# Designed miniproteins, single chains, continued (2), part 33

Each design is a single chain, and the fold is of that chain. pLDDT is the mean over its residues in the fold that is shown.

## One batch from the design tools (miniprotein)

Design m5118
Fold by ESMFold2-Fast:
Structure m5118 (fold): chain A 116 residues (1-116)
Amino acid sequence: MKSFREKLMEIAKEAMRKFQEVLDADLTPEEKLERAKSIMDEAAQKLKELFEKYNLTDEERLEGLRAFANVAATIAGELIREYPEHREEVKKAVEELFDKYGFPKEIRDELLARLD
């Protein structure tokens, strides 16, 4: 059986792989943002499933949330780098994602500060 950390790394690796395919695709910035939102929604669902499956400490849950936030920051940062005119839309998508899954405001705010 894979450990929590191994499963967390698999979720991160798969999200980054799928996002790279989106960046390399001949898509509009709006289509790339929608696909990135879908990728991160899937990653958030998988993280929530890990939190339910593993009897985690608060510290381990925080580790998972920070790892997720780092992936989200990387994806959002890359979209803003390539399409700076969409910065506010990308930041709003991050806020909506964290609110949808009830992730801590403090982790969300730390991520958003990195996108400025």
Scores: mean pLDDT 85

Design m5119
Fold by ESMFold2-Fast:
Structure m5119 (fold): chain A 59 residues (1-59)
Amino acid sequence: MEALREERRRINREIGETLREIGDQLDRVIDRGREARRRFGREEGDRVLRQGLEELGKL
């Protein structure tokens, strides 16, 4: 019983960590796109954002 509860707790922690990492990576993709738009214009910003989202497997 104890070992099973401990295993479930470990799995839930790993899931939480993975979701947080995905969120952090999404934020970085958005920031990268925003920076590119500021420096090179909207079209380049949109292209960079699209590429970043594709890398995350969302596009």
Scores: mean pLDDT 76

Design m5120
Fold by ESMFold2-Fast:
Structure m5120 (fold): chain A 74 residues (1-74)
Amino acid sequence: SLIELAVPALINALKHESASVRQAAAFALGNLASLVPENLKQQAVNALLEVLKTEQDENVKTAALAALNKLSRP
């Protein structure tokens, strides 16, 4: 499915050299949160938690936190 292709690509984009690309990837993961199947949701959550541990850019951190909040809702 489109989600099975998009979510892994967005997780990889969270590691991009450009802060703008990382921010866009986090934002997109948040926007897709309701469409993400449970197995990919866990992978996305783990990746966003790693972003929050290592990220230096405040805008990327804010986007990652927002995405985590959306993905963690029941």
Scores: mean pLDDT 83

Design m5121
Fold by ESMFold2-Fast:
Structure m5121 (fold): chain A 62 residues (1-62)
Amino acid sequence: MERYRVTITIYDVATGKVLQTVETDIEAPREEVERMREELNGVRTDPTGVQLEYRAEVELVT
């Protein structure tokens, strides 16, 4: 299977500020990785009531 680098950037919706960037490598079919990326993207409310925007990007590791 192909290896992909998944980068997740978390933004504070109120300020637009980047709070965290997380990188992980996974070995999975492209379809699975793309589906996971789509599921990870979006606005979520954290346990303290803060709205966070998750942006996931996927890159093939060559």
Scores: mean pLDDT 79

Design m5122
Fold by ESMFold2-Fast:
Structure m5122 (fold): chain A 59 residues (1-59)
Amino acid sequence: GGPAEAREAAERGIASARARLHPEAADAVTKAMREALEAGGGADEVDAAGTRAIILAGG
C-alpha cells in the first residue's frame, strides 16, 4: 500500500496497543510503528514492527 495505508496501519496499531496492552508495551509499540513509518515502511513493515515490539516487551 501507499503512505496513507502505512499511516492508517500505525494509527490502528498504536490505538489498539494503548487500549489493550500495559502502558510500557504500548509505548514500545508506538515507538516501533512510528520509526517504521518515518523510515518509509509500508503497512506490512509498520505492522511487523509493532508485532516485534510486543514480543520484545512481553518476553
Scores: mean pLDDT 82

Design m5123
Fold by ESMFold2-Fast:
Structure m5123 (fold): chain A 67 residues (1-67)
Amino acid sequence: SDTNQQNSVSSYAQKVAQAAKQGDQQSVQQHLDQLSKDLKNNGASDDFVQQVVKTLQQGAQKIMQKQ
């Protein structure tokens, strides 16, 4: 369901943000990869997965650049 997809996004967004605050690019990528897999397993479209991963990756880069 959309609710399950949103809960996955929220959970992994927190993990990505924490890893980014620590400058841990490897953990950021691992969390994004796990989120992508989890969303696909919950029936998310490829477009939705791509949009979410891109948004969180850009957010992580912004945190790591101190912006």
Scores: mean pLDDT 81

Design m5124
Fold by ESMFold2-Fast:
Structure m5124 (fold): chain A 74 residues (1-74)
Amino acid sequence: MEKKAEELRARGEAEGVRIAGDRATRVLKSNPALAEQVRATAEELGKKALEDPSVGIEYAQQAIAAARAAIAAA
């Protein structure tokens, strides 16, 4: 019983990610300025990760969060 609930959740999460990806792609294609802003934020956080590789994962998560916030604001 528990395994079926977990499988349904995993399928729902995968479908949600796919739908969110499709929406993000449309937003970025229709708004080049937003795409550039997301890119600039990722490059800035990438430079910080290179300065301290031990926190690289943390900066990667911050870049993803910033990209999500920018897309949500559009």
Scores: mean pLDDT 64

Design m5125
Fold by ESMFold2-Fast:
Structure m5125 (fold): chain A 61 residues (1-61)
Amino acid sequence: SMDDKNLAALRELAEDMTDGDEAAIAEIEARARQAFADGKSEREVLAIVFEAATRHRRARA
């Protein structure tokens, strides 16, 4: 589905931004999946993923 394709792309972004942190990736993916289930737009989901990944990246830096 389109959501599955978008989730795969967002997971790849999360992997890149979190430097492969499996726990962070799982949490971000869960948030993205929930946001799509709540009917949020692709833009809104991308913002959620980017914000969460940025916070994790800052914590690891």
Scores: mean pLDDT 77

Design m5126
Fold by ESMFold2-Fast:
Structure m5126 (fold): chain A 80 residues (1-80)
Amino acid sequence: DLREQLEERIAEYRARGDEDSAALAERARFLLDMPEEEALEREAAALAELAPEVEALAAAGGGRADVLALLERHLDLVEA
C-alpha cells in the first residue's frame, strides 16, 4: 500500500531530525493527504524515483532549496 509506505518514510525522515529530512517528511505527508488515489500514485512514484538522489544530497549536506527543486521538477514531469 502506497499510503503505508509513505507513512513509514515519514517516520524515518522525522527520526533523522535535520531540516532536509523534515522537508521530505512534509512532502510525503502532503502526498499522503491527497484525496485522489491516482494522483497520489503518480506523485509517489516520482518521489520514489528521486528518493536515492534526494537522500544523497541530504547526506552530503545539500541545501533544502536543491532538494525542493528536484522534487518540484519531477512532479512537473509527472503532472504534464
Scores: mean pLDDT 61

Design m5127
Fold by ESMFold2-Fast:
Structure m5127 (fold): chain A 87 residues (1-87)
Amino acid sequence: SAAQRKAIEEKLKEYLEMVLAYLSRRLGRPVPAPTPEDIAFVKKLAEELNLSLSDDNIELLAQIRTLAGEETTKNVLSMLKGLVDLG
């Protein structure tokens, strides 16, 4: 349902905001603005994983890629896929 989808998206957003805060603190870098290239990367990878994400969650994942790189972003997306598949 639309209500269940919204609840999942909000839960993913909360998780991604916590991941960004943790990575920012750990790396000693401010949370960056996402680049168009990072946004495109996240959209492609989400599509390959058959993972439907809101624009807010795509932006947060793009910020993770800008901050922490490709492999960290792939690991986070894989965790999100696992969470969505369980819920």
Scores: mean pLDDT 85

Design m5128
Fold by ESMFold2-Fast:
Structure m5128 (fold): chain A 75 residues (1-75)
Amino acid sequence: MKEELGERIEEAAAKASEEQQKKAQELIAKAAEAFAAGDIEKAVDYIVEAAKTLGLEDLAEEIRKLALEELTAAA
């Protein structure tokens, strides 16, 4: 019984990794579409969310900071 639980946990972990990668990839694709549409703010939001989904919170904060600076300069 406990040996089967170990195998199921490993399968769930593998599926969780694929799910995280899939969501991040979908967000990156949406960011690319937003950039193509000229919606830089939306594109940045999608990239930040993708980075957070992958656990890269520091990178997400840096991207948001750079985008905020650019948007403030453009306004």
Scores: mean pLDDT 67

Design m5129
Fold by ESMFold2-Fast:
Parts: sequence; structure tokens; C-alpha cells
Structure m5129 (fold): chain A 129 residues (1-129)
Amino acid sequence: MLSEEEKRKIMQEVLDEFVETSKAELVMVLDEEGNVVAVALKTAKLTDEQLKALAELLLEEFRLAEEKGEKYYVYRDEENNLVIAVTAVDDGVERYYVVVVGRNVSEEEAIKLAEEVARRIREALLAGL
């Protein structure tokens, strides 16, 4: 089994590559308690307090969506041309929440970005076992 430190390193490498190669401006992974496990940003520098506040808000909204049987929570910030998509991923042992922020993307594109990074996280964690 991977250690917590090894899992964080693997997830961080996936996020760094994904942000560099995609339209994602920010990708963040949260544990089940809402703690930030890994974060990658393309252009913006956010403080730990700003990331925590964003995580708490988005996780609460996602939990409400999930209770309704939805796989994604999507929020559009039209003033900043940002779309935020939240989904969940598990490695068969632990569950994580994935937050993706895209700039100048549709809601459908933001969902596809969230699906792709969640898939990469799952595959990387399983391959590391």
C-alpha cells in the first residue's frame, strides 16, 4: 500500500502535468474531510487560506449535488470567464474530491477536464500499488 506522502507526491505530479498541458487554470484535490492534499495553478497564486475557503464552499455544494444523484457540481463565474467543476474519485481505499477551474471553457468542457484529471489520479494511484 502507498503511504500518505507517496499518494500526495503522485497526485501532485498528475496535477502539475495536467495544468501545464490543458485549459485548466487550477486543479485541487481534497480528502474526505476537505483538507487540501494537492494543488496546481497555471497563472494565479492563491494563499492557503483562500484555497481552504474555496475548498469548503465547493465541497459543501458538491455533497448536496451528490445527495441528488449528480456526479458533478458545476459553477459558472461569468464576470471572470471561469467555470468550476467538482467530482469525486476513489482509489478503492480512500475517497478524494477533485476541483477543476477552467478559463474561457463551457460547462461541458469543465466536466470533461474534471473527468480526465480524476481518471489520471485513479490510474496513477492504482499503478503505484
Scores: mean pLDDT 81

Design m5130
Fold by ESMFold2-Fast:
Structure m5130 (fold): chain A 81 residues (1-81)
Amino acid sequence: VEEEVARIRELSSDPAAVPELARALEHPDPRVRAEAVVALWTLAPYAPEAVEHLRRATEHPDPRVASLARALLAAIEREFA
């Protein structure tokens, strides 16, 4: 799990990695899913597709993922309002 989390953190600096991060939202480990949400938020200023994946994550069946995605999406909307 630490290796997967570390990889997601590395991917959080690469806008081309958005599709891989979106797939990580479906990982069986909740720590990996949470880190993927944070990584997509980190890439939001550089990749508009990351914002779309965050928006879809607000409807995720894991309430932790959905709650975190809603909080981070609201933070983006406040900054760019």
Scores: mean pLDDT 77

Design m5131
Fold by ESMFold2-Fast:
Structure m5131 (fold): chain A 87 residues (1-87)
Amino acid sequence: MTAEEKEAYEEAKKQGLDELFRAAKTDPERAAQMWLRLATEVVRELLKDPAKRAELYEILKTTDDASLMARFQALAEETAARGIAAR
């Protein structure tokens, strides 16, 4: 992963979070739906790339949310099982 790719990723991540925080102030239910949708799509795409998968795991390890870690592990196991089945 190049420095330019990392900077672009961090900038896009900050922009997405700013939009989500703005939505949360006006409609908390809408913000929750946007977060679930964004998290699902982002995790799905990141799990396809081994480098991005490792980086996401490191970010999740810094949080105290055990439920997020459990969900990430379940998705990683599902992806690995599918990879083994695909020959």
Scores: mean pLDDT 60

Design m5132
Fold by ESMFold2-Fast:
Structure m5132 (fold): chain A 77 residues (1-77)
Amino acid sequence: SKMEEAKKKIEEIIEKTEEELKKAKTQEERTEILKKSGQEIVDIGKKYNLPPEEIQKYLDELFEKANEIEEKLRKEE
């Protein structure tokens, strides 16, 4: 289905973004990665005609995972 295809692509973007965020050495790099990945999620959602609430759910998941990674990095001082 179109929803399953969109979900798979978005999940792949989120997974790749998590790995890139873990490897990023500066806050500027993390910001750039997150901005690019967020836009890719919006673009996929628009292409597959996902409801706005579903797109927002995936964006919230991306930002939550990014916050968890940032918090862990802060505690490794």
Scores: mean pLDDT 83

Design m5133
Fold by ESMFold2-Fast:
Structure m5133 (fold): chain A 100 residues (1-100)
Amino acid sequence: DAPLEEMTPEKLEEYRRMRDAALRAGERLHEQGQLEAALGLYRISIVFASVVGKDEEEETLERASELLGVPKEELRKNAETLDMSYDANRLAGLALEEEV
């Protein structure tokens, strides 16, 4: 990604809220057995957290790892891919919209 100017505190807080919304949506889909869509939302939460900083990214990876039962290193790799079905991406988007 291109270098960005320093983020304002308000923008960083917005990204934290989006990260939390994505985690809640992912947990909900995980409880419903929609594991691929849940993974997509955990990936989205990690991306939002990475905008805030490395510490936030690591905290989000730990939370997602605990919720999914997947090692954080594996989730970090998945955050860099788009390996999701059309249906899973659609379900993830709808679930995230319900949380924001």
Scores: mean pLDDT 73

Design m5134
Fold by ESMFold2-Fast:
Structure m5134 (fold): chain A 94 residues (1-94)
Amino acid sequence: SVPSVEELLATIERVRAWLEANRDRLTAEGIETLGLVLLHEVIEVLEQRGEFEKAAEVRRLAAEFAARSRGASPDETLALFVETADRVKELLRE
């Protein structure tokens, strides 16, 4: 079954909470990789729901996150992911 918007929002918050709880164990590359995997899952679900414009915007936000995380520290990468996740959550609530 295709996840609901509520389920996507819950998944984003769960991943964010897990990354924050495990930040001392994670590399910047690890945070970026996990963040991008989540963002790609959100894109896939939005496309399956026929929400192509929202999917395109999440792709843009994912690309921006990847570009901004280059050479960032783990803490900086986590902060960038949180910023990106908050923007994605706002988009999903529209």
Scores: mean pLDDT 89

Design m5135
Fold by ESMFold2-Fast:
Structure m5135 (fold): chain A 81 residues (1-81)
Amino acid sequence: SSEREELLEEIREAALKVLPEDTAESLYESLRHLVRLAEGTPEEEPLLEAMEELKRALEEGDLEAAQEAAARLQEIAKRLV
């Protein structure tokens, strides 16, 4: 959906401001892959929620909150792959 594409782009933009470029691009590609895998699964809503938390943390420069959101995303990824 356009809203999911906008969320992915917003996370990428926020990440590029606070993380090294290679790390930000790796994060973007991983999240794009996870969004596709989660679509239509029970993990879809938890994934989008964790992505919103990550976006907020990156926009605020809260690295601790960003690490917590990233940990949730990793747990969701384990259930999808």
Scores: mean pLDDT 85

Design m5136
Fold by ESMFold2-Fast:
Structure m5136 (fold): chain A 93 residues (1-93)
Amino acid sequence: SVTLPPVTEEEIRELLEEIERVGGKDFEKLVELWKLLAAAMRYHLDDEELQREVERRAEEIVERYLKEKKLTEEELEELIEKLAEEKHAEAAA
């Protein structure tokens, strides 16, 4: 992917909207979008308010997709594992 992770609050909000739009149609793209969101949040580590907003909105999106059956519990577990692996790799490096 040649797409740089978003660095502004507006770009992060736009990415959340794209995640909400894509969810359930293309799981691989959904994983890539969530990875971009995680990468973007690394530019805002000191912004506790933005971190909480993103986490809350992410939880709302995931809960909606599970409720609408657009995302399976198995796919959600895989997404969480992939995001945890990237965070662990960064901490280990």
Scores: mean pLDDT 69

Design m5137
Fold by ESMFold2-Fast:
Structure m5137 (fold): chain A 98 residues (1-98)
Amino acid sequence: MTPRERRALEGEALVALARMALSLGMAELAKRLAEEALRLLEETLGPDHDAVAEALVALGEAYAALGELEKAREYLERALAASTDPRIRALAEELLAR
């Protein structure tokens, strides 16, 4: 693995951990994990990638759990712009409708 591929894998792992933190009600931890994931994935894959969109969805959900609804909406709209994957888009649209 190249250093770039390793950082992308680290970012994807952080998204999975952020989603687990959200399921446990640990919104602040989920936010921090999703922010680091977004940083790593954007640096390695660019802004228009499914992995970046997944990090944006997790971050939007974390902000919503913290009551920061305007920031949550911003990140979820960015996720829709970053991905054409139907599952990622459906998750972002569901969260925006709440």
Scores: mean pLDDT 85

Design m5138
Fold by ESMFold2-Fast:
Structure m5138 (fold): chain A 64 residues (1-64)
Amino acid sequence: MGTLELQAKRDIEKYGKEETIKRYNERIERLQAQLAATGDPAAKATLEEGLSRVREILELVEKG
């Protein structure tokens, strides 16, 4: 089991599935807003990587 799967399970145990999905969607929205606001290519790369990881965790939460 990967680190992202463990994180997804921990969050579901603490908050429940619905609240966990809501929190991850809110984080995605924040990262998208930051990505739209930044002109720095290095910052964009970091935010895009963060978005990818959060989306993977969200998919694991939705499948579980």
Scores: mean pLDDT 81

Design m5139
Fold by ESMFold2-Fast:
Structure m5139 (fold): chain A 85 residues (1-85)
Amino acid sequence: SNDEVISLLQGLKDAIRNEDEERLQKLVQEIRERLSTFPPDLQQDLQYLIRLVEEILKTTNPVQKRLLRDFTIRVIDGLIDEINK
């Protein structure tokens, strides 16, 4: 349902803001396991978000990591807004 996917997206956003890398890894895995259950357009957006989160987790430079987090949060907000139309 839309409510379920929004809940997952909000969870990702909260984990990014709180720098909770353990929760980020768990949420990415949950999205991967459920990916085929979502519509194809949403699958593409979620795959892109997974890639962004993986880049956050791999990035060691603090400035680059902050910019990636900020960018990823904006992408999540845009996707939530689109789903809520």
Scores: mean pLDDT 87

Design m5140
Fold by ESMFold2-Fast:
Structure m5140 (fold): chain A 90 residues (1-90)
Amino acid sequence: GSAQQLVQTFQQQLQTYLPQLSDAQIQNIVNAVGTILTNDYSYDQQYQLLTNAMADLSVGQISLVVQAMQDAGVPQDIIDAVQDIQAQKA
């Protein structure tokens, strides 16, 4: 489906923008986005999942996650949650 293709594109963009992240870190972020895309989650539930997946990332690394999401066509509500996480860490 379109969600599966979006997740695949997002994984490729993350690997391009953040080659220093471990495979486990990339997989945690990709899995969080994939879970949100396949479930009817509230903003607070999306925020919690994304916060947990990106707990070890710097503000600069989260900025690059936002770029990867935008380039992959990730929905704006998910991008908004990631931008809120970025602002809280800044």
Scores: mean pLDDT 87

Design m5141
Fold by ESMFold2-Fast:
Structure m5141 (fold): chain A 114 residues (1-114)
Amino acid sequence: SQSLTPEQVEEVLAFLRERGVDPRVIELLERAMATGRSPTLSDIAMWLLLAALPRGPAAVEEAAALIEEMAERLKASPEELETVRRIIELFRELLAAGKSPQEARAELMLALAE
């Protein structure tokens, strides 16, 4: 849960734009920076996977690949990479269970409750 630096956020935003990620996800990240709060890599992973979930398994796998590439570029710690991979696997399990995007989101929020 280490916050990204402003330079890392700019690198992530550029990467996501180049890969054609949903503008709404990009806007959410930009607003997070504008309010002085810094996202973690796990926050970005969650946002990308939640945006992909309604579009089905192929979109989730595309988001997972983007998240793994971002983690590598940002030199994520082993612990941070493990957390991100657990989030990805949880989304895969929710899709495999045949849950609706609404049900999957609700269950995910409960499973990830602090």
Scores: mean pLDDT 77

Design m5142
Fold by ESMFold2-Fast:
Structure m5142 (fold): chain A 67 residues (1-67)
Amino acid sequence: GKRSKAGKALAEIGGSTGRVSVEQAEEALKEGGYSEEEAREAAEKAAELGGPEPTGGAVGGGYELVS
């Protein structure tokens, strides 16, 4: 589903570093089929938490790509 596709995109971006920027997370969510609004909200939420962490998981499962 959308969450699974977004998670895969985030994993590809984060790779062995296990981290993605807020902008990369938003783009990955959109690639996964999330709406622009959903992707933006997830990215903004991560920014509020002060993290460049993969926010895609917060929308559907809380994935953290840690290396």
Scores: mean pLDDT 56

Design m5143
Fold by ESMFold2-Fast:
Formats: sequence, C-alpha cells, structure tokens
Structure m5143 (fold): chain A 78 residues (1-78)
Amino acid sequence: SEGRLADLKIAPELEELRKEFLEEVRSRQLNEDEATEKLLEYLEKEIEIFEKTLKEDKSALDERVIKIMENMKKALEL
C-alpha cells in the first residue's frame, strides 16, 4: 500500500517488529485466538514506536498520522 505512512522513514525497530510478528504467526501455526492476541501485542508495540518518534521529533509526523495512532490506541484499550 502506497500510503503517506509508507513515505515516512520509519524506525528500523518497526520494520524488525513487523518481520518478527509475521515469522511468529508463520512458524508457530497459531490458532485464531492466539493470532489475534499476537496481532494486538504487535499493534501496541507499533503505537509505542510511533509515540517515541513523536516525542523525539514532533515535526516528523503529519497531524493525521498522530490522530490515527491515537484512535488505534483507544481501540486497543477497549
């Protein structure tokens, strides 16, 4: 997906986190419940990386990206 988020130089930690999540799902043959739990953990870690990036360089993030991140965090807390 060629979204605006893809045009940002994301932290290497975010790319490695994505690779680790995909490898975990693939290698462990997770059932639906386990896969959902791992997906939620993965999304929470992505949000933490974005929050860290925002604190270090607020000018690097578009206001719309910040709003999406906040909405995702609220959804995960429900």
Scores: mean pLDDT 60

Design m5144
Fold by ESMFold2-Fast:
Structure m5144 (fold): chain A 93 residues (1-93)
Amino acid sequence: AQELLDELLSIGYEIAKRAEEAGHTELADKVMEAIEKLREAYKNKLPKEQILKIVDELFKVMEEAAREVLTPEERERFLSKARDIRDQLKAAL
């Protein structure tokens, strides 16, 4: 589960970096805030339902940022991987 979490956070960091480089500072901050929230929830061993809700929140802000800063091909690649990781986390928790 930790490895899946680390992969999801890695995708989030990449999207946040692309948003920052594109001048979408508010979107980058929003993604980074969601990453931080998920990291803390997992570290504090929150219930599965709470962790999955935070994962869904991160996915939403990642989709928003990706829509603005990634190409359609990059967006599908990153978001499909993030979706797969989310489904694996749901099964592993």
Scores: mean pLDDT 83

Design m5145
Fold by ESMFold2-Fast:
Formats: structure tokens, C-alpha cells, sequence
Structure m5145 (fold): chain A 70 residues (1-70)
């Protein structure tokens, strides 16, 4: 579906921010994490299918957990 493509593009954008967080100094990570959360909120607002929203939400939750547990 068209929304599956939107979810994949959203995941790619989140992955770019996640990579920036991993490479950033510890002092910059909270700021970048806020940027990731804000981007996630914007991307979620574009989704109309609950399944697509669940897939993106699960993906982002896992990435945030990895940042916080590392």
C-alpha cells in the first residue's frame, strides 16, 4: 500500500537521527533524542492506518530504548 512506503521512508528518517545520536558526544545526545521524538510526532501525524502507526511506534520505541539503555 502507499502507506507502507510512507512507513519505510519514516523509518529511514528515524534511522538517520538514531545514527547521529550514536555518533554524538554524550552532552549532545539529549538534544538529538528530543529531535528524534519531535520527528516521530510529525511522522505519526501523517499516518491514517492504525497498523502503520503501530509499526512506526514499535520501531521508534525500540530505538529510544537502545539509546537510553546504552
Amino acid sequence: SEEEKVVEEAKAKIEELYEKIKKAPEEERPKLLVELINEFDELMSKLTDPKSALELGGYVTEKIKEVLES
Scores: mean pLDDT 81

Design m5146
Fold by ESMFold2-Fast:
Structure m5146 (fold): chain A 112 residues (1-112)
Amino acid sequence: MKEELEKLLEKIEELQVEILKLLEEAKKVTKDEELVREAEILIGLAGIYIGLAKLVLDKHPETAKELLIKAVDLLIEAVELLRKASTDPALIKRLDEVLERLRKLKKEIESL
């Protein structure tokens, strides 16, 4: 369980970096700056939950699991907002691919 959570946490951190890059791309092409701002706040909050999960994972793996599920839910909501704010088909496709990966990770965490 702990080793599986560590691997899933690494995958979430990699997706967070990718989502931050997509956020910067969305800022350049968006017609809805408010949705992009909301997404940025949710990504920041997800980062806080990821940090807390890392801190407690060793002694409280069940708490780390709950925190990671919250982080993934926030990232899913953020990506959905970026998708709504975007009109570029190439960016939308990349956002949809990240969204699918996030949903798969959530199921993997929940199954532990």
Scores: mean pLDDT 88

Design m5147
Fold by ESMFold2-Fast:
Structure m5147 (fold): chain A 85 residues (1-85)
Amino acid sequence: SQARQSLSPQLQRRVEQLTRDTLNQIIQKHNLNDEQERILRARLPDIILAAQQAAHQALQAGLSVPEALNVAQQQARDLALSLID
């Protein structure tokens, strides 16, 4: 296994908050039932880690911080939607 290089603590917190906000928007926008919401809430830690990894990889590829945050948000959205559909 390759050791994962961490984002700065400030960027990790920003990605976590962005991921939480993205999931809340999905719940509200798609009028999810209690079971779908329960699944997303149970998987939130995994989605946060995946979003943080995506942001880190984007930064390593030379993307700007705003671009890396957009990549993280898209990863969080794609994972969340895959869990409910």
Scores: mean pLDDT 83

Design m5148
Fold by ESMFold2-Fast:
Structure m5148 (fold): chain A 100 residues (1-100)
Amino acid sequence: SSAQALVDDTVKTLEEIKKEIEKEEDVQKRQRLAIIAGAVLSATRMHLVLWGALSDEEADELQRLENEISDAAMNRAPKEEVIKLIERAIEALRGIRARI
């Protein structure tokens, strides 16, 4: 389904962003990568909601993760904190993928 393909593509994109953050030493570049991760997650959540592919609980969890990633980026949180938030987003998306 289109929802399955979108989740698979989003997981792949977040894994790639996570890998770039892991090797990036420039705080400003890491901040930009974290902002991109949050934006990707937000766009995916909005499309999945419009397609009726998410439960209310799943939509709320993705929105909380988007906000936490955005806050971490704005606060220039340690690399390890940003990576853990992206990993949580990937796990949430994998759970959604298993259901749809």
Scores: mean pLDDT 91

Design m5149
Fold by ESMFold2-Fast:
Structure m5149 (fold): chain A 80 residues (1-80)
Amino acid sequence: TVKEQVEEALAQGVDPVPELLLLSLPENAREFFREALIYVLKKEREKALEALEKALSLVKDPVIKEKLIILFANALKEVE
């Protein structure tokens, strides 16, 4: 069932939901994180990392920071 698939995915440590993470951020952190993703799309890795660091500096929750890092790493992998 879908419920069983969701429970199994949760047990395996699923990738962060991008929209839910972005909605949980302060507006300024969200803007820097969007900038980081734009630099990922442009394949400007150094600028992407700088924008990510700015976003992370504005986030207090270490769990949210970790999820943002995972989401960013997945974005880098997607554009290769």
Scores: mean pLDDT 79

Design m5150
Fold by ESMFold2-Fast:
Structure m5150 (fold): chain A 73 residues (1-73)
Amino acid sequence: SREEMIEILEKALAEAQARRDGEAAGALGELLKSVREGASKEEVAKWLDNAIAQTTDPAARALLERTREELGL
């Protein structure tokens, strides 16, 4: 559900912020905003795949990949 997606993304964003991981926090913040604004599961999956592909920091990439798995994408 959208509520479950929001909860997962909020937890991932909080983790990125706690790590001071600007790359992951930026990506997750934009994704969370999009989900709150009504983005479909397909749009979320496509966006996240593109973000993972463009992520340069291994720790940020790992967090985004784990978030993708938790979202069931």
Scores: mean pLDDT 85

Design m5151
Fold by ESMFold2-Fast:
Parts: sequence; structure tokens; C-alpha cells
Structure m5151 (fold): chain A 62 residues (1-62)
Amino acid sequence: MAVEEVRRLGEELGVSPEALQRAIDTAEKAEQYEKEGKPSLAAAYFTAAKLIVVGDALEKEL
């Protein structure tokens, strides 16, 4: 779920393939923590993945 949301956001914002891959890798860790019953760690990693996508998109506004 987290991975699919991050992938969709990255594609919609037109981020670089490198940034999208880093965000997906980070979101995959969020899903692993969720399965381990660590929802706070999962939320932190999911937020980090979304920030990677948003950060790359913001650089393109320059």
C-alpha cells in the first residue's frame, strides 16, 4: 500500500527515476515495519519516502 501510493505520487509529479527508486525503497521499509507491528516506524519511513518525492519535484520548479 505505501509503495503504491509513493509510486503514484512520484509518477504524477514527474520525479526522476533515481528519486522514485529511492522513495520506493524507503516505502518498502515502511511496509516491513507495519508487518512487524511497528506502526510509528512505518509512519516515519512512509513520511520520509513522500518527502523524497516532494523534494525532487520542488527542485524542478527552479
Scores: mean pLDDT 81

